# Designed miniproteins, single chains, continued (2): the designs that were tried, part 35

Each design is a single chain, and the fold is of that chain. pLDDT is the mean over its residues in the fold that is shown.

## One batch from the design tools (miniprotein)

Design m5184
Fold by ESMFold2-Fast:
Structure m5184 (fold): chain A 71 residues (1-71)
Amino acid sequence: MEESKKAIEESKELEEKGIEFAERGDLVGAQSQANKIASLKQEVEKDKEAVEAAEESLKRVSEAIGRISRE
């Protein structure tokens, strides 16, 4: 449970930072945060709740990058 909670909290922090980078037009910074979330997801692959949280965070950062990369 503790490892799951930590991973969920880390995913949310990386999501927030990634979205901030994307909103500022720093796509490299945003992608770096997305890569960190993906790595965290690999580490917690046995924990369904932590994996789902990481996937949601990664999706939100990727969507923010996608919106900005169009222009």
Scores: mean pLDDT 79

Design m5185
Fold by ESMFold2-Fast:
Structure m5185 (fold): chain A 81 residues (1-81)
Amino acid sequence: SLEEEFERLIEAFRRLLEATAAGLPASLSDEQKAAILEAITRHFIREAEAYLREQGVPEEEIEEFVRRVREVAEELIERLR
């Protein structure tokens, strides 16, 4: 289902951000780490939107998916503080 696909993509994104955050040098500030995770988030959203549109997913569903991705990113970035 579309929801199962969204859950799978969101879980893959969460794992990507967590792995990236864990691999960043301890010498970086929380602000620098946040900027890197935000850049990854923007890139992921851009790719996912293109993919979902190509698959014929309705724009309303894509907007909700993007919102969920941004919420995950905000949660993980806040945990750096």
Scores: mean pLDDT 88

Design m5186
Fold by ESMFold2-Fast:
Structure m5186 (fold): chain A 66 residues (1-66)
Amino acid sequence: SELDEIAKKQAERLLKFAKETGDFENTIKSVEKQVESLKELKKKNPEVFSEQYEIMEKVLKILKEK
């Protein structure tokens, strides 16, 4: 799906950044916080936040699997 491709590209950029900084643990924590925030926002307004939540959740899954 298009969302899977977007998430893959975003995850690749984040992995590259984490590799350059040596800070993979904090990179994952930042994405986890974003997913948590988007999950709460999606509950209040799914029409606006569902796509962003899906993308970031997919990014987090890719980062954790590597």
Scores: mean pLDDT 82

Design m5187
Fold by ESMFold2-Fast:
Structure m5187 (fold): chain A 99 residues (1-99)
Amino acid sequence: LEERLEELEAELRATLSEEMVELLERALEGDPEALRRLDEALENADLPEEEKARLRLRAGEILAIKAILKGKETDPEGAERAEKELDPIVAETRAALAA
């Protein structure tokens, strides 16, 4: 998961503006206002809808992985279950990007 997180962060940093990357980093630290502002920035971005959807999927995957890694410290069993549920989401995202 940590290797996948680094890969996704690198891909998003290459695609997102510096402002959006800053909002993503703050959202990962648990700032709900930063997450809301990131969603608004993506919605209002002058980008094709397909690209917006792809960026949202990647941002969501990063947030999910970060939550799982953080959860392993407090609830390792819950984190293990969430990690297993992430695999189908990763496969769907990969398939959508390959199409």
Scores: mean pLDDT 67

Design m5188
Fold by ESMFold2-Fast:
Structure m5188 (fold): chain A 68 residues (1-68)
Amino acid sequence: MTSEQAARLVGVILRLIADPDLKLTEEEIAELSGASREDVKAVLDRMVERGHLVKEKEGDKTLYRAKP
């Protein structure tokens, strides 16, 4: 991804961490940042591993939010 896409992706993730009521799909995060879904998934998986985000399954959707 580009440096601009990386900066936007970081901004979206910081918003997720700052807002405990905000839930976003991998697709929504990709659209907001302009990054590829593959790049977004790699970053989100790392943030979940570090305990900053959690995954929730709602039907066929996977949502990401701040760890409670």
Scores: mean pLDDT 79

Design m5189
Fold by ESMFold2-Fast:
Structure m5189 (fold): chain A 64 residues (1-64)
Amino acid sequence: DLLKSLEQGRNLLEATRLFQEVAASMQAGTLTDDEAEAAIAKLQELSPDAASVARSMVARWKAR
């Protein structure tokens, strides 16, 4: 299904960009709880798998 593949591609690009923004904020030490929750919620809509990875990464980052 070509149309579904194109939509999945767009969602992956948006998820990748958002994931990189979260990772950059974590590395800079500027990621707030509100920002993390908002980003994860948006990732959940774009890609549940990406949201799961982001939740795990943020939790491990905070636990350090």
Scores: mean pLDDT 78

Design m5190
Fold by ESMFold2-Fast:
Structure m5190 (fold): chain A 75 residues (1-75)
Amino acid sequence: APVIIEEEVESEDPEKAAREKAEELAKKHNIKVSRVEESVEELPDGSIVATVVLYGVDEKGNPVVIKATAIKRAE
C-alpha cells in the first residue's frame, strides 16, 4: 500500500501555502515527485480551500502520496 502523508494549514494565501507545504513535505521525506494535482474551491460562505496532491516514490521505489491542504476562512 502507498504511504500517505497529510498536513493542513490556515493561510491568507491558501494556494501558495498548500504548494509550499507539499514541497516542504516532499523534501523532508526525500520523495521523487512524478505527478502534481492542484485544486482550489471557493465555498458558499466565501472560504477558500486549496489542495495540492503529490504522487511519487521514496528511496526504495515505494509509492508515496503527499496531500497538503490550506484554508482561507471567510471573514
Scores: mean pLDDT 84

Design m5191
Fold by ESMFold2-Fast:
Structure m5191 (fold): chain A 113 residues (1-113)
Amino acid sequence: MLEELKEKAEELAKKLLELMEKIVRTPEHRKLVDDIKATLKRIFDIIDQLEKLDPEVAKEMLKLLITALESSIELLEENENAPDEVRRLTLGIVHGLLGIILGVANIELERLK
């Protein structure tokens, strides 16, 4: 169900944010975490718009977001005790992955308008 996927995505996003807070050690880490938070908010906002236009597209976007969040969580857990430079690169990968999801969501939103 769409609502169950939303709840799962929100719980995974919460876990991701908690893990990111644990690995922040530099101002560059903080900037990346803030950028990731902004990207996540935009993704959820677009999915809410997609749900009103085409619920099946919103459902598939939520599944892709869930996969991206699960991969990001695993990557952060594996690098929790890594050196500061590796933590920065890891946050950069997470930001990039979520940026791709945001890009796809925007393309779908423009297609359905």
Scores: mean pLDDT 90

Design m5192
Fold by ESMFold2-Fast:
Structure m5192 (fold): chain A 68 residues (1-68)
Amino acid sequence: SHMRQQLKERVLALVDEKFAGFPEEKVQEAKETVLRAVDHMVKQGFSEEQVLAAAETLIDDLAARYRA
């Protein structure tokens, strides 16, 4: 895996925070979607800081779309 354990843990914690109160199925969908995006960005050579910032944006976008 191209993902570092610390980066994965930070991203998953952010999903748990931003998806508080969502159905468990939506939380799991968001985790899978975000981790796939993170893995792709790491493979593209983005820095951990860039990946984390993009993951935060994606998580916020997913939460907004699932609520709409």
Scores: mean pLDDT 84

Design m5193
Fold by ESMFold2-Fast:
Structure m5193 (fold): chain A 70 residues (1-70)
Amino acid sequence: SALEERRELVLRDIERLRAETPASDTETLAQLDRMEEILADPNVTLEQLLEIETELGVIQLKMGVERSIK
């Protein structure tokens, strides 16, 4: 479904950001862990997914990787 495809894209964004985040940035890594836990729930809603996408956008902007958001 479109929702599952979007969830997959968000998981890919989390994976990429985790790889780009320094080990010393424990706050950002903890935020990414929390998002992955929410997405692991089979009952995740579109509203929760949109909230995670928004939060990822903020993290990406803070890290200076603005144009890699998809």
Scores: mean pLDDT 78

Design m5194
Fold by ESMFold2-Fast:
Structure m5194 (fold): chain A 69 residues (1-69)
Amino acid sequence: DAEAALARIERELEPVLERAPEKWRPVIRETAELLRELARLYLESREEAERLAREREPPLLARVEEVLA
């Protein structure tokens, strides 16, 4: 759920940033912020947030994987 996703982002953000090259850290932080925003919107309005998550989540995950490769 959205709360679990937020908790996971908080737990994993620092380790990921430590492992990432300095030049990629802004992109990783930006992606984490977008995921936090989606989770926050989900908590405020489940129906609308679910549509937004479906639209954005796969592209955001693919972008993170591409940067980390």
Scores: mean pLDDT 68

Design m5195
Fold by ESMFold2-Fast:
Structure m5195 (fold): chain A 83 residues (1-83)
Amino acid sequence: MFLEREAAKAAIREEIRKIPELAKLSDEEIEGLIDTYLSPRELIAAEELFRRARALFEELKRGYGADFDPEEMARRVVERAAE
């Protein structure tokens, strides 16, 4: 299964917004993180999106000391991006 990059980005932004410790992140900072971890290609394989989203959330958890499960966040991102 391939998922659209814009749907994946929207899903990541939505999950970040649900985490109170990450509320200080600007839209530009979130966009930069997404662009660092996601391929610039329009379509992303679901398994690749899961791995990349998990890595992104692991970095956010480490950097901000937030209390969440990066694997669970990555699962929600893939589910949301898949409609």
Scores: mean pLDDT 81

Design m5196
Fold by ESMFold2-Fast:
Structure m5196 (fold): chain A 76 residues (1-76)
Amino acid sequence: MMEELAERIREEGERIAEALKLKDPEEAAALVREAAERILELVREYLASQGKELTPEQEERFRAAAEAAVEAARKA
């Protein structure tokens, strides 16, 4: 279960790495944003399967980190 989640997160990380090779920063930023949203959904699904929920504070921290990654992709 954790291994499956880790593998899916790894796949999203590879997509982010590919996005950073793009010459267009808006395309790279869009792909990073999409990958971050998929990772958040995977974490929520995993926690729900364990009878837990992502707290609002944890979600806000994740979204803040995701926005920082999107900004970094735009500047690259």
Scores: mean pLDDT 73

Design m5197
Fold by ESMFold2-Fast:
Structure m5197 (fold): chain A 83 residues (1-83)
Amino acid sequence: TPEELVDEARKLLDEAFKDAPPEYQAAAHSAVDAIRASLKNGDRTGALNAAEAVRSIAEEAGLTGDQKVLADRAIKLLEEAAK
């Protein structure tokens, strides 16, 4: 379900951002909450925009290697939930 995809993405983002500054962890969590709200309201565009915000947050946080792989997996799950 879309809810299961979002829950799995959040777990991956928690792991990807665990060593990132707290402000990036908070930003990623807020973006996931925005996706949940958009999906409940049938706002597919809003959900896709919030998923893209996660990508921008990961880039700004400087995630590389294994952390970037986890973030990329999470973003794909969020994009799938938004379909």
Scores: mean pLDDT 83

Design m5198
Fold by ESMFold2-Fast:
Structure m5198 (fold): chain A 92 residues (1-92)
Amino acid sequence: MKGTVAFLSPSGLVSRTIATADSLEEMKRLALEAWEQARRQGLPLGIVVSHESGEEAKKLAEEIARFLEETTGEKVEVEHRGSTARLTLRPP
């Protein structure tokens, strides 16, 4: 897999890419660390996961979303498109 974690603007565009990883466990760790920073700054967090298989990209994204929802209590928006899945966390 390939994964990217980024701060988003309020409009949902990438404002700053903060981390990339190629493993599920590293993506979970980086996303959680990034969410703590994004929440403090009042910024949405974006996560993008890609895989050659669209089904695997979806499965990986759903696992990351579940982990983040269970750990943070925030709702994670998930969008799947071809070989890519996008996750968004919004500050309250």
Scores: mean pLDDT 81

Design m5199
Fold by ESMFold2-Fast:
Structure m5199 (fold): chain A 110 residues (1-110)
Amino acid sequence: MKEREEELKKRLEELKLRLDALIRELEAELERLLDDSATRAELIDAIVFGDVERLRELLEKTPQIPEELKERMIAVAEARKYLNKAENSELEEAEKLIEKAEEYIKRAEA
């Protein structure tokens, strides 16, 4: 049990670092594409909180963002959503949610 919990914590920490790096890259790309700092902040907040539905609504209103970048942003928000759920879940459920988060992180890194 303790070894599984320690491995889960290591995986969670690694995925958080990878996700933070992706969010920083998205912030830089959005700064290049969008002059409105309020719109950029709303998009990043939706990603950070894993609010995929809010992100999709905001992306419909931002035609300046290329479709490939929109797909990356959605993947990062989905990863954040699963990672947030994993932090508040029992061990077995947390492991499954972490696997889903990692899949979305890999899609965003591609």
Scores: mean pLDDT 85

Design m5200
Fold by ESMFold2-Fast:
Structure m5200 (fold): chain A 69 residues (1-69)
Amino acid sequence: SERDKAIQELAELILEKGKAGIDESVTDPELRERLIAKLKEAVETYQELLKRRNVPLDKLKEMIEKLKN
């Protein structure tokens, strides 16, 4: 459960950072919407990979800390 929470937090941070970058860089609303949809799909795939590879909790926490910088 701690590991699942860490994976969820990491996913939310990646989505937040990626969405902010798209919102700042992309002026076309239709392209923005499509890119955000693809970002969500990619993050869902990444969450499944983290679960399947059994990435240790300490490594997940390290990744979260690096994204907060």
Scores: mean pLDDT 85

Design m5201
Fold by ESMFold2-Fast:
Order: C-alpha cells, then structure tokens, then sequence
Structure m5201 (fold): chain A 73 residues (1-73)
C-alpha cells in the first residue's frame, strides 16, 4: 500500500541521516521528519550546530551536511 511505502521511506530517511551522523562522529540531539509530496526528508540536528539532511524519493536518495540554521522543514 502507499501508506506502507511512505512509512518505509520515513524509516529509510531516518536511518540514512543517523548513519551519516555516526560515520562523521557527530552527536545527534534531535530528529525531525517531514513529507513533501513524493519526497521524505529527515533532519538529524547535532550538538555542534550542524544538520544532516537525508532526502528519499522512491529509489533516489540524497544526504547532505549543512549548518543547522540553513535547515527549515
């Protein structure tokens, strides 16, 4: 179902953001998830003022590290 697909995309986005933070040795203080049309965005905010942004759209994934002040959901 489309609801199950969206839940899997949310879980995948969160996992990608957390793994990217862990691989960089960053301490995650907060996680936000938002749906924007066919895209799911997870933001892992870090104690040093950064944000790891993971975007999932079907099979397409993008992970970015940004200053936290540049990220709004």
Amino acid sequence: SMEKLRQLMREHAVLLALRAAEERGLEVTDIEVAERGDTVIAVARTSDGKAVVAEVRGTEVRVRLLPAEEVRL
Scores: mean pLDDT 85

Design m5202
Fold by ESMFold2-Fast:
Structure m5202 (fold): chain A 91 residues (1-91)
Amino acid sequence: GDVVEALRASLREGDYDTAITLLRLLRDLSRDEDPELARKTDEAIELVRKQKEKPSEELKEKILQLLEEMRPGVERLRRRWEEEERRRLLG
């Protein structure tokens, strides 16, 4: 699935806990391979936490912009996971 679209949907629906969980997983997976993506996921986690506590239009826009900036890195991680899963399933 498209994890960025899942994050956008979670934010639209006010499911901030799911968004934070997905971002934490993404950060841990990107830490060694894409430090810039890991840094952006950390920033996104903090912004989503603030949005959960005190919602604002400016903060929502900033989160959505950051998710779009993360999209290329997320696609690189997704393709690598698909290759690793395929390798494990096929032996």
Scores: mean pLDDT 81

Design m5203
Fold by ESMFold2-Fast:
Structure m5203 (fold): chain A 58 residues (1-58)
Amino acid sequence: SELEELVAFVKSHDVATLTTIPGIDPETARALLEDPEAAVAKLDAEARAALMQAIRRS
């Protein structure tokens, strides 16, 4: 599912890399690494779209 792809992508990267994604600040990046499922669910539409774009570019 899309959520599983987002969680897997987040767990495969570090805070510095995640912070390069538009809409993801360092605090959001840390939350994504601590609790990926809950943090992904709380992302706004822009940040979620940017993460999906990063996955597709990988």
Scores: mean pLDDT 78

Design m5204
Fold by ESMFold2-Fast:
Structure m5204 (fold): chain A 97 residues (1-97)
Amino acid sequence: SLKELAEQFREAVVAGDVETARKIAEQIKSLLPTASKDELEALIDALAEGVEETRNREMLEIALELGMEVLRTTEDPELIKRAIGVILRAIGELLNL
C-alpha cells in the first residue's frame, strides 16, 4: 500500500539509503494517481519527517520531487497547503547544505 511505501521511504531517508529511497519513490509515483486522501496525508507526513532529519542533497531532491508530484495529483486545499510546506522546507534545507 502507499502508506507502507511512505513509511519505508521515511526509514530509507533516515538511514541515508539513497538507492532504496529512490526505488521506493518510483513505486510511490506509480501509485499516486489512485491514492486516497489518507494515503496522501501519510506520504506528506513521511516526507516532512524525512526532510527534517536528512542532511543529504539527493534525499532532499527526491523528497522535493515527491512533494511536487503530490501537488500535481491532488485538488484538496489542505493537502496542497501541506505539500507546499514540505516543498518549501526541502528547498530551505538544500540552500543550507
Scores: mean pLDDT 86

Design m5205
Fold by ESMFold2-Fast:
Structure m5205 (fold): chain A 93 residues (1-93)
Amino acid sequence: MEEKKKLEEFGRELLAEMRARFEADPEASRAARDALLEELATDPEGFLARQRALEARAQELYANGTEENLREALRLAEDSFRAAHAVRRELEA
């Protein structure tokens, strides 16, 4: 019956770990941001369609309420989180 609370804590730990990895490798974070911007510039409609498909899949995985499904959902979103981290760092500068 504490499954939701454990899943929330697990998700926070995974996000913190991902953020720490992104901060340890700022070049990879900038490369991910540049790749996403290039995709958006060359095919904005296709990019948005792919993003929506990934969001739908991540929501399906999250709704199943297991740690393994949450790991997979965050893994699918990792490039987007890495790119967002690079953008945030530039805005903070």
Scores: mean pLDDT 73

Design m5206
Fold by ESMFold2-Fast:
Structure m5206 (fold): chain A 94 residues (1-94)
Amino acid sequence: PEAHPAALAGAVMEALEKNLPDAKRYRVRIELLEKPEGIDETEIEVDALEVDGWLYGRARGAKDGYAVIRPDGEAEVEIDGQLFKGRVVEREEL
């Protein structure tokens, strides 16, 4: 009974926006560490909200994608129903 954090990011973001309207927003670039062959992108951009050092966001420029970023910079990314591990390489506060 494990829910993958990335699979819930969209619902979590909606809940966070309703309850934490003053949450800091970040644009984050994530390097994908685990991906199938045929994906040309090694990095993705995510627009995210910060809660207690964790970031929850949506992938930009992809089909529907979500990301959960840990305080240590490790990330889980869901793109088109597939889960990938990632790591933060760049973060900008919006």
Scores: mean pLDDT 70

Design m5207
Fold by ESMFold2-Fast:
Structure m5207 (fold): chain A 59 residues (1-59)
Amino acid sequence: SEAQRLVEELERKAEELKEEEAGKVYRNAAIAARQSDARGARTLKGIAEKEVEKLLEEK
């Protein structure tokens, strides 16, 4: 499903980053997306990407 695909993308992003807070944000979003439909998963992905962007603004 689309929701499952989005979960896989979020998990991959968490693995690639391997930063404490940034990885946690993506991992938590993936867990939440597993409980959501496709629309909810897309929203969670967008929120996670914005939060990670703010965290990585430092470096």
Scores: mean pLDDT 77

Design m5208
Fold by ESMFold2-Fast:
Structure m5208 (fold): chain A 86 residues (1-86)
Amino acid sequence: NKELEEAKKELVEALKKKDKEKALEALKKLGEILSEKGDLELLEEFRSLLTLEKAKEFFKSFGIPEEEQDKLAEEFIELLKEFIES
């Protein structure tokens, strides 16, 4: 749980700084943690974050202010698409 929260914070920080390499690294770390826990429902939710609405809800879930949610959600969707397509 602590590792998951730390990885989420790393992802948010990297996205805010527009550090694509660190953001991808944090995203891979999140994927590994979710896979290791065997939580298929959580993995399916992660995949659903390709929509703007779901991505905004994701950032809202760990305390990102509403004003920042749109920007982070758009940047996250682009990053997630690139990660999936690679």
Scores: mean pLDDT 69

Design m5209
Fold by ESMFold2-Fast:
Structure m5209 (fold): chain A 58 residues (1-58)
Amino acid sequence: ELEELLKNPESQENLKRAMELAGWPQDVVDALLNSGKYDPKVNAFTTRRLVEALERRR
């Protein structure tokens, strides 16, 4: 689901705002959506970085 939303530019923008409002760090959200935009390869890398950032919270 998240991967599909990241593929769509409109969904990416809405997703970014939703994650930011949900309390996600703007740096992580920006990294997830800012770089790559359309590119599933870049989006996969960005998503993985997001997961790693969340793990560091522990």
Scores: mean pLDDT 56

Design m5210
Fold by ESMFold2-Fast:
Structure m5210 (fold): chain A 68 residues (1-68)
Amino acid sequence: SEKDKILQELDEVQQQFDDGKLSPEQVLQKLAQAAKKAIEMSKTDPEGSKEVLKKVQEMLEKLMQKNE
């Protein structure tokens, strides 16, 4: 499903970020893209949209912690 594809992409982004291979700016761009896709899918898959947005929020919180 589209939800599963986005979540897989976010897991890959998280791994690359944890490995120090992505800048915070690159992570933010990818999170913004995922959030936009989630909003677009909310009319057909509101549960999937919610799951993606929750993942985006968790990743954003991690990113903010590292920049403190």
Scores: mean pLDDT 81

Design m5211
Fold by ESMFold2-Fast:
Structure m5211 (fold): chain A 86 residues (1-86)
Amino acid sequence: MATPAPAPAGTRVALRGREKAKEAQPSLNDVAAATVAGGAASILAGRDEDEQREWANEMAQSAGSPPPTDEAYKAGREGVAEADAE
């Protein structure tokens, strides 16, 4: 059944990570930060959360936004794992 996934790691996995990040940071005003956290978790799924946090922090800094919360990163990783399990 299982087949190698050539890394859709885009819409579906990123959305799941973002949704989990939003749950940890359920602020519509900070949706961008939650999206960055979920995206980092999806793109850097093979990396440690430390690298994901640095990536997301860099993106947020570039956009002039505050970095996502630490809880958002954790939730993002869980969302990515759930999306991968499906």
Scores: mean pLDDT 60

Design m5212
Fold by ESMFold2-Fast:
Structure m5212 (fold): chain A 76 residues (1-76)
Amino acid sequence: SKALQLQRATLDDLKALYDDYKQKADDLEKQAQKNSSNADLKAQLQQQSKGYQLSSDASERFTASSQESVDRLEKS
């Protein structure tokens, strides 16, 4: 159905967004470790990484809710 296709597309977009935030957080943390000799830069990169991690965590519930919607539509 069109409803199932739309929900699957929404779920895929939410999963991609979650993965993007997580990847950005991981990359920034790696950059912070490479810049361990520059305390100010390390702190800034770690704070940015933490920001993306919080965004990733916040989006997890939306992804779970979207997955439940897909699961319900597939059972009908």
Scores: mean pLDDT 82

Design m5213
Fold by ESMFold2-Fast:
Structure m5213 (fold): chain A 88 residues (1-88)
Amino acid sequence: SESSKKVEELEKAVEQYLAGEISGEVAADLLSELLGIPRELARRMVAALKAGREEELARVAEEALPYVAAAMKAAHPEQAALVDEALA
């Protein structure tokens, strides 16, 4: 599915960044686009990943959830109730 492809692209971007294959700026832009989150949040995620700050990464991920949920509902309005249930 389109959502599965985005998850695979997200995982690949994270792996490439941690391997030093792409810059933090490129990683942040990719994460912002793939997750539908503000670039400011994406940059915070990239910084937390680089620093190994697992707790901060978790907090930023929680702040990103409403944006990801909104993007999923926009892409699949018929599944909006299921998305809301998954986040409860």
Scores: mean pLDDT 76

Design m5214
Fold by ESMFold2-Fast:
Structure m5214 (fold): chain A 106 residues (1-106)
Amino acid sequence: MEEKKLLAEGIRLLEEDVTLTLEAVDGRVVLTIEAPARASAATLEGIGLILEGLLPYLRELDRLGAPDGWRFSVRIPGGTSEEEAERLAEEIIRKLEEAIEEARAR
C-alpha cells in the first residue's frame, strides 16, 4: 500500500521529535502535529509525506463519522531508523483501520 510507504519515508526524514495526535471531535477527525519551531527542512518534508499518507484514512473516517471518544497519539523520535519507521507506519495504519472498521460496524 502506497500510504504505508509515504508514512514510513516521512517518519524516517524526521530529524526532530514530532508528536501526532488524532482525535474524534464532533464526529470529525482532528489531526494535531507538534514539532519544534526550528524544525529542519527534512522534518518539514517528512511531515508533508506523513500528511499525504494519512489523508485517505482521515477522509474515510470523516465520511463514516469517527468513533465517539476515539483518540490516538504517538511521539515519533527524530532520527528513527528505517525498520522502526516501517513499524510505526504499520501501527498508525492499523489504528486507523481499526477505527474505520468500528465506524462501519455502527
Scores: mean pLDDT 82

Design m5215
Fold by ESMFold2-Fast:
Structure m5215 (fold): chain A 65 residues (1-65)
Amino acid sequence: MTSEVAARLLAVGAGIESGEPVRVEEVDGKKQLTVRVTTEEARRIVEATNELLAKAGEAPMVVEE
């Protein structure tokens, strides 16, 4: 759901210490989220967020090193 996606983007941005960007790309009408992980804390946050996304019926974020 769009409101859930917006809330998640804000939460992820606030949770990542270094302010790692969450990129939103549109591929064939679908939104794809990519997070660059430069710290172990950022990786942990993305993993926790992906669990919540799965519960909400959203696609998981792509993790980029």
Scores: mean pLDDT 58

Design m5216
Fold by ESMFold2-Fast:
Structure m5216 (fold): chain A 61 residues (1-61)
Amino acid sequence: TPSYGEVSRRIWKLKEKYEKATPEQKKKIDVEITRLLIRVNMGWSKEEIDEEFKKIEEILK
């Protein structure tokens, strides 16, 4: 499982793109970030966490 610090750094890197995103993109990302943080606390695999980040990056593209 990725560390909380690793996950937080990855979220921070997305913050600039998030601030520039549309309201619709922000709403979708808020749901995915909440899900991601819950799953990290539940001990989800690195592969599953990487998949969630890919979804967020696709929303921001």
Scores: mean pLDDT 77

Design m5217
Fold by ESMFold2-Fast:
Structure m5217 (fold): chain A 75 residues (1-75)
Amino acid sequence: MSPAELRALRLAAEVAGLSPAVTEAVLRTAETGAAPTPEQLAAVGRAQAALAADPEATRALLEAVGEDPSGLEVP
């Protein structure tokens, strides 16, 4: 995944109500390419669904935390 996708996934997972520890574990697993646990896969799926359902809210959230949302716009 691109760095922008990882950041968006992190924020979407947090918005989905995941604890910071679970969010960090999911991101580390995705970054290292390790086999994710079933709970991490479920968390990733939920985060991706939240991102896909409301990209405007995700963009606003990225902007609020000082991240550049333009990285989410992949042609």
Scores: mean pLDDT 58

Design m5218
Fold by ESMFold2-Fast:
Structure m5218 (fold): chain A 70 residues (1-70)
Amino acid sequence: LRERMYERARRTVDTVLKDASEEEKQRVLEGMYRVIDSTERMRDELDKAVQELSEAVTRVSKRLEEEKLE
């Protein structure tokens, strides 16, 4: 995912900023990478939270079923 987004960013900069200096290209790429990294990190944290909640619900459900067997 991250590598794929980085590759797309590089391709976009090469296409749109062909005539720009290497320094300008680098600055734009760094900005894009920063946004990509921030977005991926937030997504990973959200995915973890959802998974933990799902596991907690499953545990509670199993416990309730076990109590009904008594």
Scores: mean pLDDT 75

Design m5219
Fold by ESMFold2-Fast:
Structure m5219 (fold): chain A 60 residues (1-60)
Amino acid sequence: MIPRELAERVAEILGGDPEVILAALNDAKAVGGDPEMVKEGLISAGVPEELAEEVAKALG
C-alpha cells in the first residue's frame, strides 16, 4: 500500500483531498501502473520531483 503520509503531502501541494489522492495512488499500484508515468504525471501537476520520486518508489 502507498504510505498515507505521501498521499497527504501530495494533496497538500495540489490542494486536494488526501483520501482521493491515496485512493488514486493505490488504484495505480493495484493495476500495475508504470511508476515512471505516475512520477511524470505528478511533476506535470506541480508536485516537486523529490516527492514524485518517493511516490514512484512506493509504487514499484
Scores: mean pLDDT 80

